# Designed miniproteins, single chains, continued (2), part 75

Each design is a single chain, and the fold is of that chain. pLDDT is the mean over its residues in the fold that is shown.

## One batch from the design tools (miniprotein)

Design m6478
Fold by ESMFold2-Fast:
Structure m6478 (fold): chain A 160 residues (1-160)
Amino acid sequence: MKKALLVVNVTRYNLSLLRSVDPDALIAAIRAAIDYARANGIPVIHTVFVDENRGLPAESMETHPELAPEPSDIVVHTSTLNALHQSDLLDILRELGVEEVILVGLLLETAVLETARGLLREGFRVTILESATGAVSEELREEALAELRELGAEIISSLE
């Protein structure tokens, strides 16, 4: 079964919203998932949410420097919480012959949840690497994980 790793919106701004998880530990977990994906020939796709109307500094909307895309990685700019909507992501996944998408990144209760919902509707298998996701609060994290399970996503703690 062909997999892709989707790294969702790991921006300085989204990291600043975290209250219940250590951002450095989260960055390390996401990096470990990216390193695993590259070592196993799994395509790495980064989504970057671009909202020009928010008036946020450009640097706050950039991917964290420790997770910066490599030349072999795919970068998709998104403008909605569902990364498939108004983007090339769906076409990229289909051209690559992807059957399963592994989701990591931010925020679990918004962009990750809505992207997972979109992927499941399009017939993909969806796996959430929960150790490599973050939410604003523990309550929102628990609610998002419960909804993801109800939608049919698999929740895992490790890729090995």
Scores: mean pLDDT 84

Design m6479
Fold by ESMFold2-Fast:
Structure m6479 (fold): chain A 57 residues (1-57)
Amino acid sequence: MKIDVKKVAEETGLSQSTVEKVAKMYLAGMSQRDIAEALGLSVSTVSKTIKAIEKET
């Protein structure tokens, strides 16, 4: 899987490590709400990050 984590991080304003965690949890089948709760992020931030990941993959 080739996710441009650096580009997603730049687009979202998140750290690369946070983007990687969101991507892994999303690919594991977690909902945006579950990812948000696990990482202490807002659902809107998770949604924006997932959209950026899908755009770059």
Scores: mean pLDDT 77

Design m6480
Fold by ESMFold2-Fast:
Structure m6480 (fold): chain A 75 residues (1-75)
Amino acid sequence: SLDEIVEELKALAEKYLTPEEREVFEQALDYARANKDYDLLVGVANELADLMEQRGDTSGAEKARELVEKALELR
């Protein structure tokens, strides 16, 4: 579900991001959820994946990209 995807992305942000970065991503995810904005959700999840990959967190990046695929199936 959309709610499950957003919560899993928030969990990745909590694990891999700074508190300041996490706040920005969580606000964007909450906006996407409230407005059913799947394009924004996909964009935010890909940005999170890219950031984790740049920091060497390939496992986190792969999980975020898996959540992108699930979000695309829901639109």
Scores: mean pLDDT 82

Design m6481
Fold by ESMFold2-Fast:
Structure m6481 (fold): chain A 92 residues (1-92)
Amino acid sequence: MSWEEEVEALFKVMDKDGDGKISKEELRDFLESQGLKLSDEEVEALVKRYDKDGDGVLDYEEFRAFMEEFVAQANEQAQVERPLEDVVTGTL
């Protein structure tokens, strides 16, 4: 199945009222199901970041934007392997 079809299917499952919006609680439950244990404050910050209407919920376009960044973050974990010599070794 395409990524877009998966996002749409997930949105429909999370949208209990069929109003086309996802609450912060539903987003939190989804993230916990993916193994991400976020605090209520972190979930609220995510909702506010994508909530362009300021209503405290995510519509489909806002949820899709969140999912695009979420998938990108999951696939592009910063693999920063740089030599760090922060060990101060004394001369003795």
Scores: mean pLDDT 66

Design m6482
Fold by ESMFold2-Fast:
Structure m6482 (fold): chain A 159 residues (1-159)
Amino acid sequence: MDALRERLVALEEEAAELEDEIVRIQREIADLQPDNSLLHEIVEEESNALVQILLAREHLRRGDLQAAADHYLQAAEAEQRTGDLYAQLSQQSSDPKLSQLLQQAAELERQTAELLRQLADHLRRRDLQGAVALEERIVELEKQILEIEKQILELLRQQ
């Protein structure tokens, strides 16, 4: 197995573990506000992104870079929708601190979506070095999203 592909698969394992933790926190946020349909739509789109990332990873392990790239584009469409749902939820929030955190989540999700599209393009070109460098940046955005989601959850538990 190529050392760059092994490195990419290991970063994808870290990204998918962060994304599963994000989806778990977002479900807990939705459970605190059961009448808020946008929070349930966020949990659905993130759960869809995670499924596509897990499928992309399985194709990477098999060396099917084209099928992996096609799953990253589907993940990038889910992340883009999540970012648009957070931006909508931010505009509906009467709490300025909650509105600011939701706007930061929305911006990070759109940046993750753009990196996933670039990652798919590197995989299609068989540029595994460019793919690894994009995945290292995705993992760093997921850590920032996760920290914002923890702050949103803590803020909502104090109301």
Scores: mean pLDDT 95

Design m6483
Fold by ESMFold2-Fast:
Structure m6483 (fold): chain A 63 residues (1-63)
Amino acid sequence: MEGDIARATKDVKGSGPVTLSLKKGELVEVLRVLDSDFVLARSLATGEEGVVGKSDLEVVGSR
């Protein structure tokens, strides 16, 4: 999963200082797997990095 490109399956609003906000269909690069439920990702649209839930992402490929 690290290095994979994933797509947000829904609009996600960040609720904390390290969480990432995403629009449905937005692409992210998975930078690091943090645990079973969360990853550190970078938005390809904005360049912002933050924590996002794995359940909110669908893997679409690798870079």
Scores: mean pLDDT 76

Design m6484
Fold by ESMFold2-Fast:
Structure m6484 (fold): chain A 157 residues (1-157)
Amino acid sequence: SLAPRGPLSALGAELLEAARAGDVDRVRELLARGADVNARDADGATPLHLAARYGHLEVVRLLLSEPYGAQVDVNARLLPEHHNLTPLHLAAISPNAATAPEIVRLLLEAGADVNARDSYGLTPLTLAKIMGRDEVAKILAEAGGEDVAPTKPIVLS
């Protein structure tokens, strides 16, 4: 019988759920126990993707702070079937208008590629404009973000 690699995979799964829920104390506990800060779910989402998408500012701040900030892949991508989105793309379309602007600033300060292109060739700025995220769009444009046409057809089905 193969012994399961249970501790790290279990901690990684719990970290992903804690990041999605915005449970900053649980994220801190799991990271202190050796959870992989770059753990990936079935969609290729990292804790940073989930915290950025759901507008969990204090989780984003924790993940980007020392000692974790040097290890976190700020430009990690979802799987191709989920459009190769980065944390910055997900922050740009976040429905949480109260925290998304500051999350975008923190990601850019951490070295997020302001002009990262998804599977349709869309940048975070283009997505923010499509979604009507005016404050986020302003921050991305001021950081050198480009508004671009899609390089692949958007399949409306």
Scores: mean pLDDT 87

Design m6485
Fold by ESMFold2-Fast:
Structure m6485 (fold): chain A 97 residues (1-97)
Amino acid sequence: SEAEKKLEELFKRYDFDKDGKLSREEFKTLLTTISESIGTPLSDEEIEALFNEADLDKDGKIDYEEFKHLLRLVLQDPSSPLHPFVLALGLTEEDLA
């Protein structure tokens, strides 16, 4: 889908070292930029919690599949501060499958 392509392009944009994963710092930069652009700024504590939730293998980095998994959880939780971002991109359950 078009939304999935935009998500992949966004992930690649913030993968500054081009290793196919987001470091903690790259992830923080991505989420800070997005949350500010949609008018729902994230705290450092919220970003840390989201990173720890996404980092399933606990290697200190988030790959694209772990990032998609996080966004599926966000889509299912309207109370998440990232929920407006997932809606703004037009992401659906099918896009994140």
Scores: mean pLDDT 77

Design m6486
Fold by ESMFold2-Fast:
Structure m6486 (fold): chain A 97 residues (1-97)
Amino acid sequence: SRLTLEQARAILAAGGDVNVQDENGNTPLHLAAQLGDLELVRELLEAGADVNAQDNNGNTPLHLAAQVGDQEIIDLLLENGADPNAQDNNGRTPADY
């Protein structure tokens, strides 16, 4: 199954690899952005999460935040070096969502 929010929090709490990917290529940061967990996004970025990690569809955390429309998470990801021009496997950028 896919990475869960509980598993993402457990990885962070244990000092594990915050850049692990599940079977869909999702990192903890992808999940936090998709679920709108602003505090978890912040904690993961502080722990060295790759802000530009791509899932199996080429989506970055910024693509997922844009799709949800969470402006606070969008702004936080951009402040931490998220690429607004990153393309998914269909050539779409975060701005296209």
Scores: mean pLDDT 87

Design m6487
Fold by ESMFold2-Fast:
Order: sequence, then structure tokens, then C-alpha cells
Structure m6487 (fold): chain A 119 residues (1-119)
Amino acid sequence: AALAAGADVNARDEEGWTPLHRAAQNGDLERVRALLAHPDVDLTARDKEGRTPLHYAAENGHLEIVKVLLEAAQKRGVLLDLIRARDKEGKTPLDLAIENGHSEIAEVIRKAYEEAEEK
């Protein structure tokens, strides 16, 4: 399905950030949910640092945003692509959660990975 004329849910700024990157980084759960309602939103979009929206949610401790991004990725068949994405430093979203002490986020990402590999 096409978006309405002039609507670009995947528009990129100077850093290569989409609206979903910004919402995930800022902890704006309502905006994340609104963006995820669009079938054309790119969950796996990578910025100039090679990071996805999930990298920023995991780094900044936004647990509920991590959960809704993983659920949306599972429904769209891109869960493993999202979880396995490595930034320019070779870091996955799981690596960033661990490095920043977000143990509950790390556990949520690990469980999503295990479930995706098993099915």
C-alpha cells in the first residue's frame, strides 16, 4: 500500500536518521507506535553510523520501545536482520544494551533471538 501524497515515513536527515531512529533515541513510544502503523516503515534502516532504530532504543534503555520494535520486526519477517545488524564499530543492539548496563533489554533481545532461531 502507498502512503498519501507527500508522506515519507522513511525520510532521512543529515545523520541518515529516519523518524523511527529519532523516536527510538528520544524514548517517544507514542511516535514509535504511530510510525509502526505504516506498512512501509523501514525497521532495518541504517544511519551513517550503521545503526538501526533498535540500536538507539537499546543504548538509551527504552525497554518498551525495544519490545514493540522486536514485535513489529517479527510480524514483518525482519527480526533476525534487525537483531544481527552491526554498526560501524561492529556492535549489535544487544552489545549496546550490555555495554550500557540495560540487563532487562539484553534479556528481551536474547529471548527474541532464541525464539526466531528455534522457528
Scores: mean pLDDT 83

Design m6488
Fold by ESMFold2-Fast:
Structure m6488 (fold): chain A 80 residues (1-80)
Amino acid sequence: EVEEIFKELDKDGDGVITFEELKEYVKERLKSMGLNLSDEQIEEITKKLLEDADKDGDGVIDFEEFKELVEKYPELFNPE
């Protein structure tokens, strides 16, 4: 499941997720949960997620960092 989400976000197939790819997913996911947020609010949420996941400081999220992100925010990636 987590690997499938990661591959969907990794549109370039380079093994990392960019801020743009993460933002698009967050926007779509929040809408599916009934949350109609502005682009500015989605950007702020995405920035927070990237900051929490990007421990290498390279501006992208690898698979291990993404797994930790999913564990911290399961409702965003896997609804119960």
Scores: mean pLDDT 73

Design m6489
Fold by ESMFold2-Fast:
Structure m6489 (fold): chain A 143 residues (1-143)
Amino acid sequence: SELLAAAEAGDLERVRALLAAGADVNAKDELGRTPLHLAARAGHLEIVELLLANGADVQAKDIAGRTPLHLAARAGHLEIVELLLATPGADVQAKDIAGRTPLHLAAENGHLEIVELLLATPGADPDAKDNVGLTPEDLLKAS
């Protein structure tokens, strides 16, 4: 998909042109990733803003069960995490196929400002266990 490629590459004007031409904002690649997943993972804040303004599904899950919030939190993109959490329908407690929440992924990767933000978010469970019984705090202490 041209839109998926443009979103991953950070080509804001190409994303804008494709959306104006009627491209599916929620198109998925073979891994179930949407333009929002790719922009969030890559750190393209302005593209994330544009995709959300055009009806991108903030709750979309890829084949690993990961939402855009999982990918932004794992990658350490604080401003994108803030934007996604402010979006109606964002699930701060979404679990991937390993039972990991965005908080688990931020903690494992040592993104302390994102950990603090997620812990302050209503609905966050700081004691959530992944499929092997590890909490976000366990992953922080192992870092």
Scores: mean pLDDT 92

Design m6490
Fold by ESMFold2-Fast:
Structure m6490 (fold): chain A 99 residues (1-99)
Amino acid sequence: SMDKEIEELVERLLNADTSEFVPSSFSELEQKKKFILSLIEPFINLLDDPELHKLLEDVKNSKSLEELRKKLTELLRKLHETNPELFEKLKERIDLALS
């Protein structure tokens, strides 16, 4: 199902090794957020969609890994529902980054 696919994608993003991408001086939460946002933010910025931009800000403002997981899931679900072609391009970018 798409829900399972989105959940699996979120878990892959949250469990990515960011040590080579983000400085160790950042907290684990900030490292994960910076990595995830570097992949996702450019795609959301292509869209003039206030709801997607609000969900992106919710991801940026998450204060725990649990909140980040929830907000990221909401963002990716909404992106898939409203812009499935762009979601597939984002998924390809994530697969490439996590290779």
Scores: mean pLDDT 83

Design m6491
Fold by ESMFold2-Fast:
Structure m6491 (fold): chain A 67 residues (1-67)
Amino acid sequence: MAEKAKELFDKAIDYANAGNVDEARKYIEEGLKLIDELEKQGKTNEVRELIPHLVAAYLALVAAELE
């Protein structure tokens, strides 16, 4: 699950860099759903490991949405 969430955030970065904001947002949303499931399972360390990947994906999305 954590590995899949990372893959989703990596795909979001790829889509954002390609200017496909809608797909980037969709992949971030899917990754967040997996983080929520991990948090509900008490896998705090795995959630923590995913935070830098989530942040990178959001930064790429914001950059793609600006000018």
Scores: mean pLDDT 83

Design m6492
Fold by ESMFold2-Fast:
Structure m6492 (fold): chain A 62 residues (1-62)
Amino acid sequence: LPPVLARAIKDYEAKSPDEISLKKGERVLVLESIDRNTVIAQSLETGETGKIPAKYLAPWPT
């Protein structure tokens, strides 16, 4: 996938050091898709980059 803007639809707490935590409404840049349920994203609020479940994200802007 090319880099796309997305937004967290609910809070997520990182379960491992390679994951990021997100709060509902936080904007992210999706950098890469690892598989059908996991992406690598960078938080535009914190600057952190890591894995996040894709189902926690929605396209932004729509």
Scores: mean pLDDT 77

Design m6493
Fold by ESMFold2-Fast:
Formats: C-alpha cells, structure tokens, sequence
Structure m6493 (fold): chain A 68 residues (1-68)
C-alpha cells in the first residue's frame, strides 16, 4: 500500500467524523504536523501510529487498509 493511499483514507474518514487535523492528533496522541504529513503521503505511518489513528477515528487498522 502506498503512503498517499493510506493518507487519503485517513483524511476521508477524518472529514466524515467532523474532526480537524488538530483534533485527530489530540485523540491519537500525535502532533498535528505528524498527522498532516501522513495525510499528504509524506510519511508512511508505523503499525503503532496507524493503530492509534484508527482508534481515534472509531475504526480498525484493517478498515483503514481496506480503504487505501
């Protein structure tokens, strides 16, 4: 899976949840800069980071990967 595909899936789910980048970052325990970089495809999230983002969005890693 390409970093840009994962980033796009995260961005789409974040918008559907009505969350800003800052709000998603706070829920996931990440910096806003990290979430931004992942959504732009500039950074591929580790499995741990992907899990935290999935939990913050109320979904699973498998759902995020399926949407990528």
Amino acid sequence: TRAIDIGRAIGELRHRAGLSVRELAERAGLSPATVSAIERGERLPSRETLRRIAEALGTTEAELLARA
Scores: mean pLDDT 82

Design m6494
Fold by ESMFold2-Fast:
Structure m6494 (fold): chain A 61 residues (1-61)
Amino acid sequence: MDYERIGQGLAEALKALAGVELTPEQAAEIVRMILEGYSDEEIAERTGVSVETVRLARGLL
């Protein structure tokens, strides 16, 4: 599955909607972890973004 492509779309959406800038690597990791079933808290801790950013990302997928 192409997590990098999905991550690019997510990064653009978060920048436009919430003013949050993610690196391509952060965006891809967030997508991968959401699809693998990690909790919002675990994703936030590992990627360095806020839990609120992770919840917004989950809603956009």
Scores: mean pLDDT 79

Design m6495
Fold by ESMFold2-Fast:
Structure m6495 (fold): chain A 78 residues (1-78)
Amino acid sequence: LEELIAEFKAADKDGDGVLSLEELAALLGVDPADPRVQELLAAADKDGDGVLSVAEFAALLGKKLSPEELAKLEAATK
């Protein structure tokens, strides 16, 4: 959980608690215009707002979080 929080905070360059396409592309080491990062964001973006929440980022990493772990992660990213 602490490692997941650290990874999310490292990717969240502006500290707003969500990951943009540009931040996700930087995390993956690819260009934001790369179709793969756009498809990955679209697949993980459950609410269609064009950014990844903490919960969506955890799902992208294949992590199944308990409600307690999710609450801690959300609190830590604020």
Scores: mean pLDDT 68

Design m6496
Fold by ESMFold2-Fast:
Structure m6496 (fold): chain A 101 residues (1-101)
Amino acid sequence: AMDSKGRTPLHLAAAHPDKDLAEELVRLLLKAGADVNAQDTFGATPLHLAASSQSGKEEIVEVLLKAGADVNAQGAFGRTPFDLAIDNGNEDIAEVLRKAA
């Protein structure tokens, strides 16, 4: 299922403000066969949304990467998940993404 912006349940789970619920939902959706690299209408993947989060979603980023998330996927304006992590001051997430590239 997709919303009006082309976002899948996995996009919404990765962006959820409750990090513990977000992690549980991400793991459940991936186990159910969700497309880890699904792009919304702006080209953003769930990994972009997790990396841009201000709630410290490092574990969600690691779960998505283990499931085969494309660390080099380009969203709006050609921005990668790493670019979004740097822009949001998520240094721990940025380092995880740098090592996965």
Scores: mean pLDDT 79

Design m6497
Fold by ESMFold2-Fast:
Structure m6497 (fold): chain A 60 residues (1-60)
Amino acid sequence: MKGLYRAIKDVESSHPRFLSFKKGDLIEVLEVVDSEWVLGKSLKTGKEGYISKGLLEKID
């Protein structure tokens, strides 16, 4: 599940461990953490954080 994904909705998190993003933002999945969570990097902001897998779609 590593690779390039697109966010399917807006998410804003106040917690620094979780990634905030807008619908349509490109997210590089760096690591699969468990069945529900990945570590992703926003290509727009360069920030890294945890993201629920259900919020991402693969774009290839």
Scores: mean pLDDT 81

Design m6498
Fold by ESMFold2-Fast:
Structure m6498 (fold): chain A 121 residues (1-121)
Amino acid sequence: SLGDQLLEAARLGDLETVRELLAQGADVNARISREQSPRFEGATPLHLAAGNGYLEIVRLLLENGADVNARDIYGRTPLHLAAENGHWEIVDLLLENGADPNAKDIYGRTPADLAAENGHL
């Protein structure tokens, strides 16, 4: 599907393919299925771009109506993944776009908790 192609392009950091797929009507909030990846089940393009540090793709997805507070099956938001991996420019951008800094994953961890656990302040 276009959504599956968008998830892959966001995961790979392919900005122009993300742009083209969104222009074709790909669901900006497409979600990874269990069959595609049990590890990333429920993740959206925004989760993948934010977790991998692709600032311009994060910006483009937000401009196209990506849910900044989308939760994967572990209750993680894009902000959790950006913070976990120390992508501070993306953390700032997500917060500017209404990301909840107090969101808790299924283990009760906030984005700040994950940043601290991984040595990012």
Scores: mean pLDDT 91

Design m6499
Fold by ESMFold2-Fast:
Structure m6499 (fold): chain A 60 residues (1-60)
Amino acid sequence: MGKIARAIEDFPQLLPNELAFKKGDVLEILKELNENWWLARNLATGETGYVPRSAIEILS
């Protein structure tokens, strides 16, 4: 498993390549693209997409 992060706020899917999540969701970080956007998987749903770095907290 890659880096693990927790959502610190809700994020709606605004674009098809984004990942929707709720505050408290646990995410696996798959790739750090830039300072603002990372590719992640939501461990509860198995869905993947881009997440804003500002909306997550790294746990590992």
Scores: mean pLDDT 81

Design m6500
Fold by ESMFold2-Fast:
Structure m6500 (fold): chain A 92 residues (1-92)
Amino acid sequence: AATTVTDLKTYKEGDKTVIEFTLTRPDGSVRKVKVTLDENGVLVEKEIFDANGNLIKKEKYTLENGQVVEKEIEYFDPETGKLIKKEKKKVA
């Protein structure tokens, strides 16, 4: 699938580094992605928004020895902002 990445930007938010970009899928659907790294450059959070800026998915990461060992995924209703589903998954 030919997904394109556009509008890549990186900035500081206090001691955290934020990376934002727009994903456009072959069907023309658009998602905005926000990745947050802590002060040590460790991935702590990833947020996915619809084209209107409504949060649809949030991922939080637990790292051991620089590798993701667990992720927590939260799904939100883009119309109400309410939490629909929460999952925890062990990664190898």
Scores: mean pLDDT 80

Design m6501
Fold by ESMFold2-Fast:
Structure m6501 (fold): chain A 72 residues (1-72)
Amino acid sequence: DVNAANADGVTALHRAALDGDLERVRELLAQGADVRARIVFSDGSTASPLQLAEATGNAEIVALLREAEAAA
């Protein structure tokens, strides 16, 4: 399941966005990865894959995830 999450809500798409792995982000989006899936932090706050990509400053992944969110 492309949207399988660990105990913190981290999916493969969250990890690829955080790691700056553009090829993996493209592959996961093609497989129907949920661009709106949210990681849960220890304080109860949440972040989407786009917010993680924005935090890392990878402009190409940010652009790709924004396009995917707009299409969803």
Scores: mean pLDDT 78

Design m6502
Fold by ESMFold2-Fast:
Structure m6502 (fold): chain A 59 residues (1-59)
Amino acid sequence: GPLYRAVRDFEALLPTDLTLRKGDVVEVLKVLNDNYWLGRSLTTGEVGYVPRSAVELIE
């Protein structure tokens, strides 16, 4: 899927959420709604839900 960069740290609130550090690269696997996506961290290899506001498109 498309690659996004974390613009801020994000701590997982639920076990299904992905924890991010600013600068982490995330591959978007599924768009569930306008606010949350299923992603894979290329830094950790973990899969989980990320808020759209925490990431920006790399191109």
Scores: mean pLDDT 80

Design m6503
Fold by ESMFold2-Fast:
Structure m6503 (fold): chain A 62 residues (1-62)
Amino acid sequence: LVGGIAEALEDFTGKSPDELSFKKGDLLEVLESDPSSPWILAKSLKTGKVGWVPANKVKILS
């Protein structure tokens, strides 16, 4: 499976233009994930925007 879904565990506001802001409960499509990295690249299913999100603020569902 080359894609996965993650659920936001809490609100997050991006500090850089390449970081994705989201709200608790938002669903994200995982585009790139490395278990050793504190960041994942994700697409918001709500807005369609792509950006980096903190791995510790989302739950990977699959």
Scores: mean pLDDT 79

Design m6504
Fold by ESMFold2-Fast:
Structure m6504 (fold): chain A 55 residues (1-55)
Amino acid sequence: SAMEEERERLKRNIEKAVEEGLISREEAEKLIKQLEEGADVETISRQAVLLVIRR
């Protein structure tokens, strides 16, 4: 489904943000766990953006 595709894309983008040094591994693990627990993609995306812009 489109929502599952968005979730997987967000997980990939979070992993890339760790590789690029934009967020920590610990921050990424918390976001990914929330996605796996069924958190809203828009909510987690917003949280990831906020973490990135603080750096």
Scores: mean pLDDT 80

Design m6505
Fold by ESMFold2-Fast:
Structure m6505 (fold): chain A 82 residues (1-82)
Amino acid sequence: MNPVAEALKPLVEGKENIDEVFAELDKDGDGYISKEELKAYFREKLGVDLTDEQVDEVIKALDKDGDGKINFEEFKEALSTL
């Protein structure tokens, strides 16, 4: 089972530009994606309802500094290894 890979796969499916995906997720333009922004993006763009547990697993896997947010470098690295 790959809950993080399964959650992230739709973000890159059919898209070549990770930068565009991050820009769509980052509503504030501050370089961070919150749990709410990630969950909303999946629902709005991909029609996928992530559970709180799935969102937490994604954040935990990507969040190296433990602030509960994903920055662009963490996001890009995670998707480039998918």
Scores: mean pLDDT 69

Design m6506
Fold by ESMFold2-Fast:
Structure m6506 (fold): chain A 81 residues (1-81)
Amino acid sequence: MERVKESLEDLKKFLVSLGADEKKVDEGVEEAYKHAKEGNLLEMVKTLTDVVDSSDLTPEQKSLAMSRVTATGIIGIAEQL
């Protein structure tokens, strides 16, 4: 779970740097990490996707953020194998 946590912290920093609402990103990342700890990686990815989609970001910024969400999902799967 340490690599998932690091990936989530990096994603949070990235989204906030693009102008996303820090409080909403924080709440979403905390919820996603809770799902990850429970082994629910699909719900983690869905929660992160909802955070990105609800953010006031450009389509290009959302695409970059979604690449990071995908990477976090892959890391989560790899750590559970």
Scores: mean pLDDT 83

Design m6507
Fold by ESMFold2-Fast:
Structure m6507 (fold): chain A 57 residues (1-57)
Amino acid sequence: SKSEELKKKIEELNKKIEELDRQGARAVIDGDFDTVAELRKEIEKLKEEIKNLESKL
């Protein structure tokens, strides 16, 4: 069903956010604040995509 496909897509996006969060944590330790800022913007975009997908459920 479309709802099952949307839920799977949301799960995939949430996993991607977790991976980016781990990269961000490493970048903070390394003092790479440019990378931290870029990763935070990407995470925000993914969260907006999830919100749009959830609105279809």
Scores: mean pLDDT 86

Design m6508
Fold by ESMFold2-Fast:
Structure m6508 (fold): chain A 79 residues (1-79)
Amino acid sequence: KEEELKELLEEAAKEGDSVAYYSLGVLYYKKGDYEKAIYWFEKALELDPENKGALRNLGEVYEKLGDLEKAKEYYEKAE
C-alpha cells in the first residue's frame, strides 16, 4: 500500500502538486531517508512557501541530522 501511495504521489508531483511533494517528504521522513525527505519538502516549499508543515518537518529532519542552526531557522519560519 505504501508503494502504491508513493506511485500516486509521484504522478501528482509531475503536475506540480505541492501537497503531493509534501506527502512524499513525509513518506521519506518516516522511512528515515532524511536526504530525500528534505528534497521533497523543499519542492513543496517552492510551490507553497508558507507550508508550515513542510517548514516544521524540515526543522525536525535537520535536528535529526545534527544541523541545529538549520533546524532553528526552519522552526522560526514555521511561525
Scores: mean pLDDT 79

Design m6509
Fold by ESMFold2-Fast:
Structure m6509 (fold): chain A 111 residues (1-111)
Amino acid sequence: DFGWTPLLRAARAGDAEEVRRLLAEGADVMASGTTIDTPPGGVGGFGYTALHYAAAAGHAEVVRILLETPGADVNAADLLGRTPLHLAKKLGHEEVVEILLSYGADPEAKE
């Protein structure tokens, strides 16, 4: 499955109900994927967490669910140093940007 976990797929799809179910079943909120499948913006995600996928896709409800989960890192960096906030800003997902900042995302984090 190219390193796709069910949680990463649900987060990318914006399936908030499935995200809640998987987290309740003990899915690792910080699990990262290794895939050449392109997220929105045309770059393959190495080291993307569920929060990266949800933020890149603009799925505000999924972003909230993930950030409310114990152990979630709002500033998690992928292998290129990109945070969920970097992806949301670049792709114009204003609501997701506001959510990430409200949970302590660093607006000046380096790429």
Scores: mean pLDDT 74

Design m6510
Fold by ESMFold2-Fast:
Structure m6510 (fold): chain A 67 residues (1-67)
Amino acid sequence: MNKNGETPLQLALKKFNPEVIELLKKSKADLSIKDENGNTPFHYIIENIDDVEELIKKLKELDEKYK
């Protein structure tokens, strides 16, 4: 789990605008699949990104892999 055990959506609600939240909800890129630590790919990305533009870029990269 990340340090608080929060989901990517919960982190987005605290730190980021509605656009990021909408992207997280719409993404079909295996974002609900948890690793051995209970973390999804978005947990690692969001925890290490403070800039909303960089977060959107990473979200689009993940989404593009499944198009």
Scores: mean pLDDT 58

